# Designed miniproteins, single chains, continued (6): the designs that were tried, part 1

All scores and structures are predictions.

Each design is a single chain, and the fold is of that chain. pLDDT is the mean over its residues in the fold that is shown.

## One batch from the design tools (miniprotein)

Design m20001
Fold by ESMFold2-Fast:
Structure m20001 (fold): chain A 129 residues (1-129)
Amino acid sequence: ALDVSLMMSVLGKEQTINQLINLARQLAAQGRYDEALELLKALIEEDPESSLAWTELGEVYLKMGRYDEALEYYEKAIELDPENARAWHNLGEAYYKMGEYEKALEYYEKALELEPSNRRAKENLERVK
């Protein structure tokens, strides 16, 4: 089993989070969703307040087409960090994929308010209009 507590003790919290998130993103990009989920859940067990880890967990579920779980985890990320523009954008993407276009538009607009230079959020706003 992955010992996230040991990694945090050796590498420090920030370094451990960054390394495990990067590994989870790489695994998910390869379609290795179960391995990405195991890693992110282990990270969240040690650091349940990591908005970044909750966002990445939601993103894996979004890629799997499990939109209800993705929404739950993005909402948790936003609860922990309301300025997390990526979580707001991803919440919009999940609602868009569910056919909830008015909600998708609202959350894309929120992401763009937080990051006005976010080209992807601008493109997604035009897609739902």
Scores: mean pLDDT 86

Design m20002
Fold by ESMFold2-Fast:
Structure m20002 (fold): chain A 73 residues (1-73)
Amino acid sequence: TRAEEAIERMERIVEEARELGLPMEEIVRLESLLGLARIAVGVGKVAGDEEFAAEMAEKLAEEAERLLKEALE
């Protein structure tokens, strides 16, 4: 699903950040966004609103990509 793809994308971003040796503060920010995305997907599943889950997860994935890019300058 779109939500699962967004979560997988964020997991790869966190993994890449760790491999690149980003500061712990940046890694924690990325992990926090991933945690929020997982919560949003869970809420969407419970509410039966898969569109909300997908859209929120995609927005958080975009934010994670932005933060990684900014951290890399």
Scores: mean pLDDT 82

Design m20003
Fold by ESMFold2-Fast:
Structure m20003 (fold): chain A 59 residues (1-59)
Amino acid sequence: SASFRAWIARMRSHATPLAQAALRLVEEDPTLTRAEVARRLGVSPAAVSRALAEMFARL
């Protein structure tokens, strides 16, 4: 949806580089699991979860 994409873009602009990269991958394919995102970025799934949680905590 356009609203969801706009919200993700706004959050990405304030996110860490890791969270920004994870959001870009999810924007390309919303069905990606945390493990798949982590694999593509070369980090642990826990690191992805932490980066996204920190970004969402800014809400």
Scores: mean pLDDT 73

Design m20004
Fold by ESMFold2-Fast:
Structure m20004 (fold): chain A 57 residues (1-57)
Amino acid sequence: SSLRKRADRLLRQLEEAVRRGDDATARTLRRMLEDLSKQDPSLRDEIQRRVREIERS
């Protein structure tokens, strides 16, 4: 689905932002992922898990 592909893209961008220490971009991407989770609740658990994995690295 288009929302699934968007989530995957945003998660990759979040991983890169966190790796670079770009806190402003990371905050924006987290908000976008949260908004996407509200649009498609079926993706919520996966998005939340993957965000936590990125933040723990």
Scores: mean pLDDT 84

Design m20005
Fold by ESMFold2-Fast:
Structure m20005 (fold): chain A 82 residues (1-82)
Amino acid sequence: SGIQDAIVEAIKEKYGEDAVISTEELADFIAEFLGLSEKEKEVLLELLKEAAKELGLDPDKIKVKDVPALLKKVEELAEKLK
């Protein structure tokens, strides 16, 4: 989606394409970027951790290049909760 692409580009600009970040840092960044509440950020962090686990990624060491796949999995998991 256009929002996911915008988030990915903003992350690349802040951290660099070769950077490694935690799911906590990623949740904080996305929450600030989208203007999420603290409760929405907590839900996002749980979804990011679950998505990382399902993709076989270390939640403390997410490569920026893997963020697009991670965000797509978060969207898939969020849709299952509806």
Scores: mean pLDDT 85

Design m20006
Fold by ESMFold2-Fast:
Structure m20006 (fold): chain A 87 residues (1-87)
Amino acid sequence: MRKRLEELVQRARELQDQIDKESTISSQTASLISGQRLLMVEAVNEGDLAAARESIRRVGDLLSTVADPKLAEEYTRVLLEIAELKT
């Protein structure tokens, strides 16, 4: 469990860095994504996996408008695996 979670967290960081480098994201869109990430963290802390999944889906939808779809899909998949392991 711990090793897999650490690998997923590192992969999420790498994907986020790649999206940030390769994508031009407006301040408004970045704010919306940050809001959904916060809701995801709160849902995970409360053990609400369904709410966490919904926030991750919204992050993916927002990223699909500004980032490479393949990167957005992998990033949301990694976030979902992290949420499932932490809840």
Scores: mean pLDDT 80

Design m20007
Fold by ESMFold2-Fast:
Structure m20007 (fold): chain A 70 residues (1-70)
Amino acid sequence: AAYDEAFRLFQESGEHIRKGREALAAGDAETARKHFERAIELNRQAGDLLGVDIEVPEEARKLLEEAKAA
């Protein structure tokens, strides 16, 4: 149950990273920022469910910084 929920959250996080990258490439920094922030939140929720410290991908953090700077 908890593992299945965490897996779903990881999949949703990955989808938000993908959508955020596409938005950033299209010049929509605001939409990209929201997607990257949501991806990071979902990844942390998955880690909490599993009782482990899951590092947010460095790429996701860098993309969020780029979206905020744009």
Scores: mean pLDDT 77

Design m20008
Fold by ESMFold2-Fast:
Structure m20008 (fold): chain A 78 residues (1-78)
Amino acid sequence: GMEEIRRLLEEAKRASVEEQERLLDEALELLEREHPDDLEAQITVGLALLSIGVGKAVNDLEFGLNMAIKILEDYLNS
């Protein structure tokens, strides 16, 4: 549920870059799967995945992961 997604996000904020990517992937998969008809949730997943992809493309994964964290956190706090 939403509390599990929040828990994964809080763990990701304290994790190494490698663990942070894994935890964010898990949180985004849960959000996409459990809220398929929530347009705001689906946009949030898309934007977070795009941010991670951009980070990888420019060889700055930390930047991409930090942007994804902010995107997901903003959604969860709205």
Scores: mean pLDDT 87

Design m20009
Fold by ESMFold2-Fast:
Structure m20009 (fold): chain A 70 residues (1-70)
Amino acid sequence: MELEKAREVVRAFVGKNLPDEEIDRIARELVEKGSATIVLTPDMDTPAAAGKATFTIGGKEVTIEVVDER
């Protein structure tokens, strides 16, 4: 359940620009470490902006840091 919620959160930032394998990897990092970094590359079509965002997954606060390399 927590992993699926983490995947939904990651998809909100990157959409279909990353394959499911990469989304799964980032989602697992969020659940296991409580933080993950998403790097936006020039080939990505996403409205996500650089910054930090905090979410609650499974009763724990997790942080995503978005780095814009576009």
Scores: mean pLDDT 72

Design m20011
Fold by ESMFold2-Fast:
Structure m20011 (fold): chain A 66 residues (1-66)
Amino acid sequence: MDEEIEAGVLEIKAAVILLASQKIPDPEVRKKVIDLANRALEAVSQGRLDEAKKLVDEAIKLLNEA
């Protein structure tokens, strides 16, 4: 159950990050955020939850700096 809950939370976070990325005016920053979110979704699908969490955290950091 913990792995399913963690995966679901990470998927929701990545989806929200992708939605937020559409409002980033800098195309370079936007591209990096989209890449990180997509890589996080792929990591979740492969069961790599620690990697997905790190990718989500990095994407959130870039969003806060934008």
Scores: mean pLDDT 82

Design m20012
Fold by ESMFold2-Fast:
Structure m20012 (fold): chain A 67 residues (1-67)
Amino acid sequence: SLEDIQNEIDAAMYMIRAAVAALAGDAEEAERYARKAALLLGWSEEEAEAVGEEMRRKAEEIAREKA
């Protein structure tokens, strides 16, 4: 449906926000938005938690590289 397409677009935008947060070194925001994106795409809670954790990890790695 059009609503399902809109949810997919919103999820993509949340994932972009997660990536921007990760590049800025904001691990909490990166995790939060990545998790929201996964849930909007219909992923399981476990999968959403895993992708959130992965984005947090990447944000922390980026912050370390910039230090």
Scores: mean pLDDT 86

Design m20013
Fold by ESMFold2-Fast:
Order: structure tokens, then C-alpha cells, then sequence
Structure m20013 (fold): chain A 59 residues (1-59)
């Protein structure tokens, strides 16, 4: 999927969410209607839900 950069830190509050730090790179797998996106961390290979508003597409 397309590559994105995390623009603000995010702390997972649920088991299906993924903790991310500003500057982390993720692959977007799915965009959900509630504004959460399913992503994979490029650093760890872990997947989880994060707010799409915290992500910026990279070239």
C-alpha cells in the first residue's frame, strides 16, 4: 500500500491500535469510515489501527 509518515505521536489505547511516534513510517493497508486506518509499521512489521489524521503521504 502507499507509504505514510507519522506527524504526531500516538499511544495505543486498545489492543487493535498501534503505538506510533512522530517520524515513523507506515504502509496503509485499509482506510475505515470512522477515520481510523489499518497500517503496518515499517520498523517493527506490526499492524494496527491509528487515526488517519496523524499520517502524511510520502513520495
Amino acid sequence: GPLYRVVHDFEAGRPDELTLRKGDRVEVLERLPDGFWLVRSLATGRTGLVPGALLEEIE
Scores: mean pLDDT 85

Design m20014
Fold by ESMFold2-Fast:
Structure m20014 (fold): chain A 118 residues (1-118)
Amino acid sequence: APGLAVKVTALTAPASAAVGETLTVTATVAVTNTAATDATATVTVTAHLARGTEEVASASVTKTVAVAAGGTKTVTFTVNVTVTGAAGDYTVSAFAQATAAGLAPGGDASEGVPLTVT
C-alpha cells in the first residue's frame, strides 16, 4: 500500500548532564512518500530519556513537511528534554512518526546513545 516510510538517520545528544539540566537532542529524519501523488506529512519526533528499562522523561516536536510523489525529504528536529530523574546511566533515543491523509503512516526508532547523569 502507498504510504510514508520513515528513517531516523542521525541522533545527537550530550554524553553527560546534571540532574535537572535541559538536554538538546537533535534527530535527522528521512521521510519517503511511496505514493504517486505529492503529500504534506505531519512528522512528530519524540525524544526519550531512559534509566535502565524505565522511561524517565520524554518530549516531542511536530513539523509539517511537503514530500513529493516518490520523493524523500530530510528534516532536522531539535527536542529539549529535562533530566527529571536521579544521577546514573541513561540512554537517549528518538522515535519519529509520519502521517498524511490517505497514506499508510510510517515510524522508526533510533538506536540509543549513552548519557551519564551526575
Scores: mean pLDDT 89

Design m20015
Fold by ESMFold2-Fast:
Structure m20015 (fold): chain A 119 residues (1-119)
Amino acid sequence: MITITESGGGTVEEGGSLTLSHKISGNVETIFQVGWWMQKPGEEPKHVASIDLFTGEVSYAPEFQGRVTISYDKEKKTLYLHMSDLKPEDTAIYYGEVVDLGDFGKVYRGEGVEVTVLE
């Protein structure tokens, strides 16, 4: 069983920077993809960034390209999302997502961390 523990949410002013992390616990040998998603109140969840751990390929959603950087520390089993030039529109719950191909492509999602960007 895989669990996700997220941290690094908080309140920042517009133009600020914030780093989110999620730590993956359990057997990670079969994890294929790790990523970040965000959900605004009353909206559908949106993709932010992901890494294919098999190939190292990185994918960014167009809305976040150039403003976020995703990285994975294999030794710490921790995925980071560094966000810069934050806007009030970036205010959302950010959560980690993990795809485990060893468990038939089962998707694990964290509880999320709140990010609030003040004007």
Scores: mean pLDDT 80

Design m20016
Fold by ESMFold2-Fast:
Order: structure tokens, then sequence, then C-alpha cells
Structure m20016 (fold): chain A 58 residues (1-58)
């Protein structure tokens, strides 16, 4: 089975909220999350902070 790295940006400054959102969506899509990293990033286009989620899935 192949692993895949997925990166997504969630429009929230909460790492916990972004992590939970991603895990819920991954489970809905039938993906197994092997590793997950969440970083808060500043988005000038949004005028606010967002959370960047990088996950290894199977």
Amino acid sequence: METKTITTVVPTSSKEEAREYFLKKAKEEGLEVLDIKVEVVESPELGAYASKVTATVK
C-alpha cells in the first residue's frame, strides 16, 4: 500500500481545530492518517492567520 502526503490550509488560527477538521475529513474519505503536523501561518490574502496541515495518509 502506498502512502501519500497531503497539505491543506484551514482558515482557522487554532491548531487543534484544524487538526480535528482534517482527521474528520480524512476518515470520511476512507483515509488512514499515519502522521499529522499543523502549523499556524499568516495569510496576507485573508488578512488573518490560517493553519497549514501536512499529513501522511494511506
Scores: mean pLDDT 77

Design m20017
Fold by ESMFold2-Fast:
Order: sequence, then C-alpha cells, then structure tokens
Structure m20017 (fold): chain A 60 residues (1-60)
Amino acid sequence: SMEEIEKLQKEIDELNKRLEEVTAEFKASEPSLENARRYFVEVADLTAEIIEKEIELKKL
C-alpha cells in the first residue's frame, strides 16, 4: 500500500541521515585504527539495514 511505501521510504531516509552523521563524526575524529574500525562496522550495519528496506520497498 502507499502507506507502507511511505513508511519504508521514511525509514530509509532516516537511516541515510544517520549514515551522514556517522561519516561526519568520523571525519571530525582523530585519525586512528580504532576510530576507523568503529566507523566501518557502523557503516556496514547501516548499509545492510538500508539494503534490506530497499528490497522490502521493491516487493510492495
């Protein structure tokens, strides 16, 4: 339904906003392997969730 599409799109938009935030936080952080590791893990998790929701959106 349109309501389900709108909900998923909003959730995808919010996840993309979070991805922008963590990228900005990483760019503002001290360059270190620990900061890079935390960043890559968070980006991977957020990207996976976005992909899952994009797949759900395509099924509607």
Scores: mean pLDDT 87

Design m20018
Fold by ESMFold2-Fast:
Structure m20018 (fold): chain A 103 residues (1-103)
Amino acid sequence: AAAEAARLERLAERVNRASAIIASITDPEVAAAAREALGLLVTALGELLESGAASREVEVEAASEEQLRAVLEVARALGAEVVGVERRDGRYVVRARVPLPAV
């Protein structure tokens, strides 16, 4: 349907923005954490599209403040809401809520 096609195109635009952010990262460890965040969030979006659920929470780990900043930028680019950030065993754990995109 036209509305579904528009939603998928909007998702592609968000993924392209997230990819551009990752491409600007010079530190390979930070870039790797950002790519993992992108993969987890895109997987959650795919699950939402198949299930019709309104939102899903995803946990993403970051080993440093620099990785945390990159993960937060990727989550924001994809339209995810950061529900919380906690420290666990010397790492940051980001809880992000991924909503089903509006048309």
Scores: mean pLDDT 81

Design m20019
Fold by ESMFold2-Fast:
Structure m20019 (fold): chain A 60 residues (1-60)
Amino acid sequence: MYSLTSPLTGKTFTGESPEEVLRKLYLEEAKALGIEVPEDATIEEIFDKVMEAIARRLRA
C-alpha cells in the first residue's frame, strides 16, 4: 500500500498503486483550490490544472 500526504491540505491518501494515490491527492488539491475536474480526467490533466492554479497563487 502506498501513502502520500498533501503539502497543500495536510491530508493523507492511501492506495494500492502510486497512480491511485497521486490521482486522489491531485483531485483533493484541485478541490481545495476551487478547480472543477471531470472524474474521468487523466492524472496529467489534473496535475496541469493544479500546478497552473498554484503558479497563479504564488504570482499574486
Scores: mean pLDDT 74

Design m20020
Fold by ESMFold2-Fast:
Structure m20020 (fold): chain A 67 residues (1-67)
Amino acid sequence: SETNILAALHETRKVLDQIPEISEEQKQAILEKLRTLPSPITKEDVLAVVKEVLSEEQAKKAEELLK
């Protein structure tokens, strides 16, 4: 569903924007990777992509905010 994909991207972007250590380039990389995933995009999919792109410290902060 396009609605599900857009919602997942929007919610992920809101979380990433709360973490000042994450660059715009890292945010775009995460959002682009999420767009390549089969719908529906799950919370587990978001966490996996976040852990792949971000440093361990950045990913831990994002994971806490995504709960």
Scores: mean pLDDT 81

Design m20021
Fold by ESMFold2-Fast:
Structure m20021 (fold): chain A 65 residues (1-65)
Amino acid sequence: MEMEKLKEEAKKIYEEGGPGEELEKILKEAEKLIEEKGLTPESLEYAIEIGEIAEKHLRENNEAP
């Protein structure tokens, strides 16, 4: 599933300490996939997990607005 790949990419960026801009790009792609294919329980679950990864990255890198 495409959302699963985005979650894996988000996790890799988090593990590698990559810039928040890359996570923002993944969140944008996840939103785009939901708009194109419709919201399903699976896509919602992956979107939540991606969001949690992004929030954790922001907290650990002190980038929270």
Scores: mean pLDDT 74

Design m20022
Fold by ESMFold2-Fast:
Structure m20022 (fold): chain A 63 residues (1-63)
Amino acid sequence: SAMAALEAAARAEAERLAATAGFNFGTPARGSVVELTASSATIRVETAEGVYELELTAAELLG
């Protein structure tokens, strides 16, 4: 389903951002999907520098 594709893409982006932050800060970071709608997802990235949330549209995540 479209929502399953959006959730998978959001999870992959959260994991990618967490991996990048972990590499840059030298401390493991965590990424998760905290909210999902029909057209957007909110992801959370927890790093040593702080916690950040990003809302991304289906167009941004799925291309």
Scores: mean pLDDT 81

Design m20023
Fold by ESMFold2-Fast:
Structure m20023 (fold): chain A 65 residues (1-65)
Amino acid sequence: AARDEFLAARPEVEEALATTPNPDVQEEARLVLEGIERLEAGEDFAAVVEEIEARLRERRAALAA
């Protein structure tokens, strides 16, 4: 379920990358797409999600500082 939901987000993430002019949104979409590609390559779902969430959290904290 959770893995399938994450993988199902790929077309929306790819569209966001192709259409958004906002560089911050593009970078977040790239991180999510990287996570999806890693899952497709057979990496552990929990580990990939934790790493992507940590990177997004660090990025958002840096932008807020």
Scores: mean pLDDT 77

Design m20024
Fold by ESMFold2-Fast:
Structure m20024 (fold): chain A 92 residues (1-92)
Amino acid sequence: GGAATGLLIQLIREAHAAGARVSVRIEGDRLIITITGIDPRTVALLRQTAAALRAAGARVELRIEGDTATLTIGGLSPSGQTAVALDVIGLE
């Protein structure tokens, strides 16, 4: 289902609204989202979203280094990857 895609779009929009910079990259079957300028609230949201994505069956790696988070997602459909990428482009 589109649950994983919806969770990612919500995360991206909330991070952007909080003043973070969001970028996305598609590498084959992996979607890589980089979020810069994260605050403690965004860190909590990232951890909650990663847990929800794993519960929905996605393969998720979350790395937080200083004010930057890298979220790597496997198991999304190509249409799901495209929808997330288009959402990020729409913020620019």
Scores: mean pLDDT 82

Design m20025
Fold by ESMFold2-Fast:
Parts: structure tokens; sequence; C-alpha cells
Structure m20025 (fold): chain A 70 residues (1-70)
């Protein structure tokens, strides 16, 4: 799976509010609550920070991210 496809799947999991996938990416329950079920426009500073952390996790370990997002 490409990095672009993994980042797309991350955004899909965020919009769907898929808490299990977000936890598998290493996000805390508080960080998940800040981004789950929200669009980019709805994210406050905390949500933006949590999303960047998730994206960094995908970039640094694409294989683990693929397993988390499948």
Amino acid sequence: MSLEELLRKLMEAVRAGDEEKLRALGLTDEEIAAIAGKTSAELDQKGQTALLKAAKSVVEDPEAAQKALE
C-alpha cells in the first residue's frame, strides 16, 4: 500500500470515527475524541495536533500503519 493510500485511509478512519483504527495508530482516547468523526475544518488546535501525530506515525512506520488501517 502506498503512503498516499495510507494517508487517505487515515483521513477516512478519522471521518468515520473508527476509534479502533485510531487507537491502533497509537492515539490516546483524548486524541481520538479530538478528531473522530470530524472534518479538517472542524478540528481545533488539539485536533490538528492529534491528526499530525497520526500522520507522522503513518510516515515513520508505513507497515504498522497498513496493519492498523486495514
Scores: mean pLDDT 80

Design m20026
Fold by ESMFold2-Fast:
Structure m20026 (fold): chain A 77 residues (1-77)
Amino acid sequence: KEAEIEELKKKVEELEKKGLEALEAKNFEEAKKYFKEAAETAAELFELQGDEESAAKARKLAEEIPKKIEELKKKAE
């Protein structure tokens, strides 16, 4: 369980890094994909830890990320 938790933490960190890199490159479609996957992976991490409330919040964030990135794209224009 501890090893799986660390693996998921590293995966979230890597996906967030890729999302930020995509934003810097003005690739908003890739940024949406990576940030959404990061939030979904964070939800899996919280479920594994037994934190169902935080997992639900992370899943909701994953659903909202596409809209948030579209708003960032509009403001950057």
Scores: mean pLDDT 80

Design m20027
Fold by ESMFold2-Fast:
Structure m20027 (fold): chain A 78 residues (1-78)
Amino acid sequence: SEKVKLIKEYRDLAKQYEELSKEMEKIDPAEALRARGEAEYYRQKAIAVGADPESQKKWLAEGEATRKRLEAEADALR
């Protein structure tokens, strides 16, 4: 189904960003944190697909909050 494809795409994106974060950790710690934020965001999006509307809203908001927090931490590294 379309939902199954979407979940797979979000999980694949999360995995790609996690791998990018690990590769960047020693080279560019700020970019590593940004990649980690994107990975968490897509992971939460995958979980939200097919959830009830209230749970979906909660998971998406938590993913956005985590992404913004890690972006701010990356910015603080200069």
Scores: mean pLDDT 82

Design m20028
Fold by ESMFold2-Fast:
Structure m20028 (fold): chain A 97 residues (1-97)
Amino acid sequence: MIDEVEVLKAMALIAASVNILAARREGDELRLRAAEALARAAAESEDLELLEEILRALLALGRGDLEAAAEHLERAIELDPENEALREALRAVRELL
């Protein structure tokens, strides 16, 4: 069986890496902070629904859709309210708004 958690985790880490590279090229320290925090959250998670919301947040961040990124981050925090990396990412995204 294909492990959906491993696939989503890999996709989220790739999406985070793309955001990190773009943020470094653009000198966008807030986007860099958000992407690095989301990469940590994705690497530490084994929850399918949480990984889906992390991936959606990263894809929205990559498109410059900060409102969608914040919405997906708020859903991710509801799924894992003790995860400080998700809160760090949301603070950075809200500061970009």
Scores: mean pLDDT 88

Design m20029
Fold by ESMFold2-Fast:
Structure m20029 (fold): chain A 55 residues (1-55)
Amino acid sequence: SMREEQLKEKIKAILSDRALTSEEMEKLAKEFGLSLDEVRRIALEAGVELQKERK
């Protein structure tokens, strides 16, 4: 969808060589109206490493 493409572009723009943090994932989920699971899926599809979630 268009939102998924916009999210991928934004993730690529903010990351050069680091993992996407849990706080950034939550912010993106809220901004794009997606669940955390959807943001994680889209980030992984874009080839982005995810920060380990705190238990």
Scores: mean pLDDT 71

Design m20030
Fold by ESMFold2-Fast:
Structure m20030 (fold): chain A 71 residues (1-71)
Amino acid sequence: MSKEEEAENAAEAARELIEELRANPGLSDREVAVKLTAAEIWAVAAAMNGKEEEARELIEEARRAAEEALA
């Protein structure tokens, strides 16, 4: 797998977790924390493989989605 493919796959994994946070307003605090942490880990992996700006946006979006899920 190339560095660019690794970055793309990592960013996609982060987006999927963000969508899960947005789609499920009944998630427990633990489930939100796990999905948020996983999304941030994948975003960092994307940044390490060259998608730094996209990773920053994904982290901001994941945190916002988690805040909304906990409200």
Scores: mean pLDDT 84

Design m20031
Fold by ESMFold2-Fast:
Structure m20031 (fold): chain A 65 residues (1-65)
Amino acid sequence: TEHLQAAIRALSAGNLEEAVEHLEKALPLLPEEAKPYVEKAIEAAREGNRDVALLYAGKALQIAS
């Protein structure tokens, strides 16, 4: 969850590239149910869609908690 929380902080700060790195590090550590949301967050962040990336990263965090 630490990498997922770090990704959310990076997204909130507008650091999309840093957020993608944290999301990629979080992906193998999360339950299977959370992984699709992290993958969607990575895609949104790569497209520059910060708000959508935050939405999906937040959903992944709720599932992983």
Scores: mean pLDDT 85

Design m20032
Fold by ESMFold2-Fast:
Structure m20032 (fold): chain A 58 residues (1-58)
Amino acid sequence: SKEKGEELVEAVRASLSVEKLPKENLEEAKENARKTLKELNAEDYLPEIEEILEKHVK
């Protein structure tokens, strides 16, 4: 859903503002986001989340 997708985007941004993602964990984080978004029927938000993850790598 749109609301759940937007909520996840905000949660990811908030989390990464506190602790940067290790580069070695980037691919796993992307796969976890994809699986979560699929469960929420919000896969359209995956590119935005992937961009956020890539910009917040150590």
Scores: mean pLDDT 82

Design m20033
Fold by ESMFold2-Fast:
Formats: sequence, structure tokens, C-alpha cells
Structure m20033 (fold): chain A 66 residues (1-66)
Amino acid sequence: PPQPDPSLSPEQIEEMRKVQEIGAEIRKNKDEEILKKLEEFEKEHPEASLEEVIKKVEEIVKEHKE
């Protein structure tokens, strides 16, 4: 498993862990639509912060909850 950069703050490490956990849940549920939208966001915004990525994932999940 990828290890966090030791120069990152504890808060950033926790956010990275949340991103990985959300990604694992999406893959476990085999929700290809959510994954596709997340990948498109990351491609358009490679500089996006972990907080922005988490927010986008939550937005996509909420949109596809039904």
C-alpha cells in the first residue's frame, strides 16, 4: 500500500486516507459511473487539493445516490 509523504501534516495524511477509503468503497460497489466522473475531474484538475477531491467525490455520490 502507498505510504503518505512524511512531510505532510497529520490533517493532510488523514485526508489522503479518506480519499483512499472512498475510492475502495466505490470500487467495491462497482459503480463505474462515479469512478468515470471522478477520473474526469482529476484529469481536468490535476492540481486539485485533497479537500477538493473529497468534496467532488461526495458531490458525485450524492448525485448518484438513487
Scores: mean pLDDT 68

Design m20034
Fold by ESMFold2-Fast:
Order: structure tokens, then sequence, then C-alpha cells
Structure m20034 (fold): chain A 56 residues (1-56)
């Protein structure tokens, strides 16, 4: 893999971990985290688009 692909994958992993952590907080009853979860999900989708472009 090239350097850019690795960086995008690492960033995606970090965002995925944050997504799961925030989702766990929401499941525990903190509904104020819902907008944060949606923001993280949107950023993950943008990274997936960049990954698709690089993977060809």
Amino acid sequence: MDEKLKELLERGEELSQQYLAVQAQIRAGDLSKVPELERIREELRKLQEELKKLRG
C-alpha cells in the first residue's frame, strides 16, 4: 500500500473507534451524543470515498 492509503486507513480506524465509543455512550443513555455520532459517521463516509478513488 502507498503512504496515502495507509494514512487514510489509520484515520478511518481512529474515527471508527470514536464512533463505537460515542455509540456506547448513547446506548448508556447519553442522547446528547447523537449529533457527534452523526458527524463522525459523515466523516467516515468521506474517507471511504477517498479510499475508493485510491483503490481504483
Scores: mean pLDDT 80

Design m20035
Fold by ESMFold2-Fast:
Structure m20035 (fold): chain A 68 residues (1-68)
Amino acid sequence: MFEEEIEKLEKEAEELRKQGLTQQADEAMTFIESAKKALERNDEKTAQLSIEQAKKAIEKGKKEIKEK
């Protein structure tokens, strides 16, 4: 379950990077990496919170693209 969400978020962050939103992509990737580390420690609560933060960063980037 979490692995699928993380993979989707990684692909979305890479798309933001390709669109020139490098800072937003880096922010999202930082939270994605935090989620991966939390899962390695079996800390599902921290992983879920990190995934939510990554989603927010990606949505912020997507809104910036659409408003241009």
Scores: mean pLDDT 80

Design m20036
Fold by ESMFold2-Fast:
Structure m20036 (fold): chain A 91 residues (1-91)
Amino acid sequence: MEAGRAALENAARAAEKAGLAGAAAAGRLAAAGDAAGAAAAGAAGGPAAASAGAAFAAAARALAAGDDRMAVAYATAGALAAIGAGFERSL
């Protein structure tokens, strides 16, 4: 629970630094336990944010199920998606 929540908070900061406001909002909602809100925020942020938002929504569901390990894995996948999109924008 602690590691998964911290991973989602770190993923939200990574998305914010990548310039993906929708993905950053999705990560914050997922850290608060709102899986549906995370998916919706990601989708509203466009295709790059949608991938991150879907991963963060999965992380929030894993946290709700008590699966901290899977929550960390999904939060990391979402962070990598956001970083990759931000990197492509900087090129």
Scores: mean pLDDT 80

Design m20037
Fold by ESMFold2-Fast:
Structure m20037 (fold): chain A 74 residues (1-74)
Amino acid sequence: MREEIRKLLLEAIGLEIRAIGLELDGDVEGAVEALRRLAETYRELAEVAEEVDPELAEELRRKAEEAEERAREL
């Protein structure tokens, strides 16, 4: 469980950096893909976090929705 949370957190951070970089480079397709993967990763994190910290899980679900909205707007 702890190792899974750490892996997903690192993946989410990497995807956020990637999405920003791709958007700045004008790679809309790449940015959308990274944001969709980011949303999926936040949802996985929320499921794992729900057993330990329900408030954090709710925030992670909101972050997932925000990532999806950003992907749709691009």
Scores: mean pLDDT 82

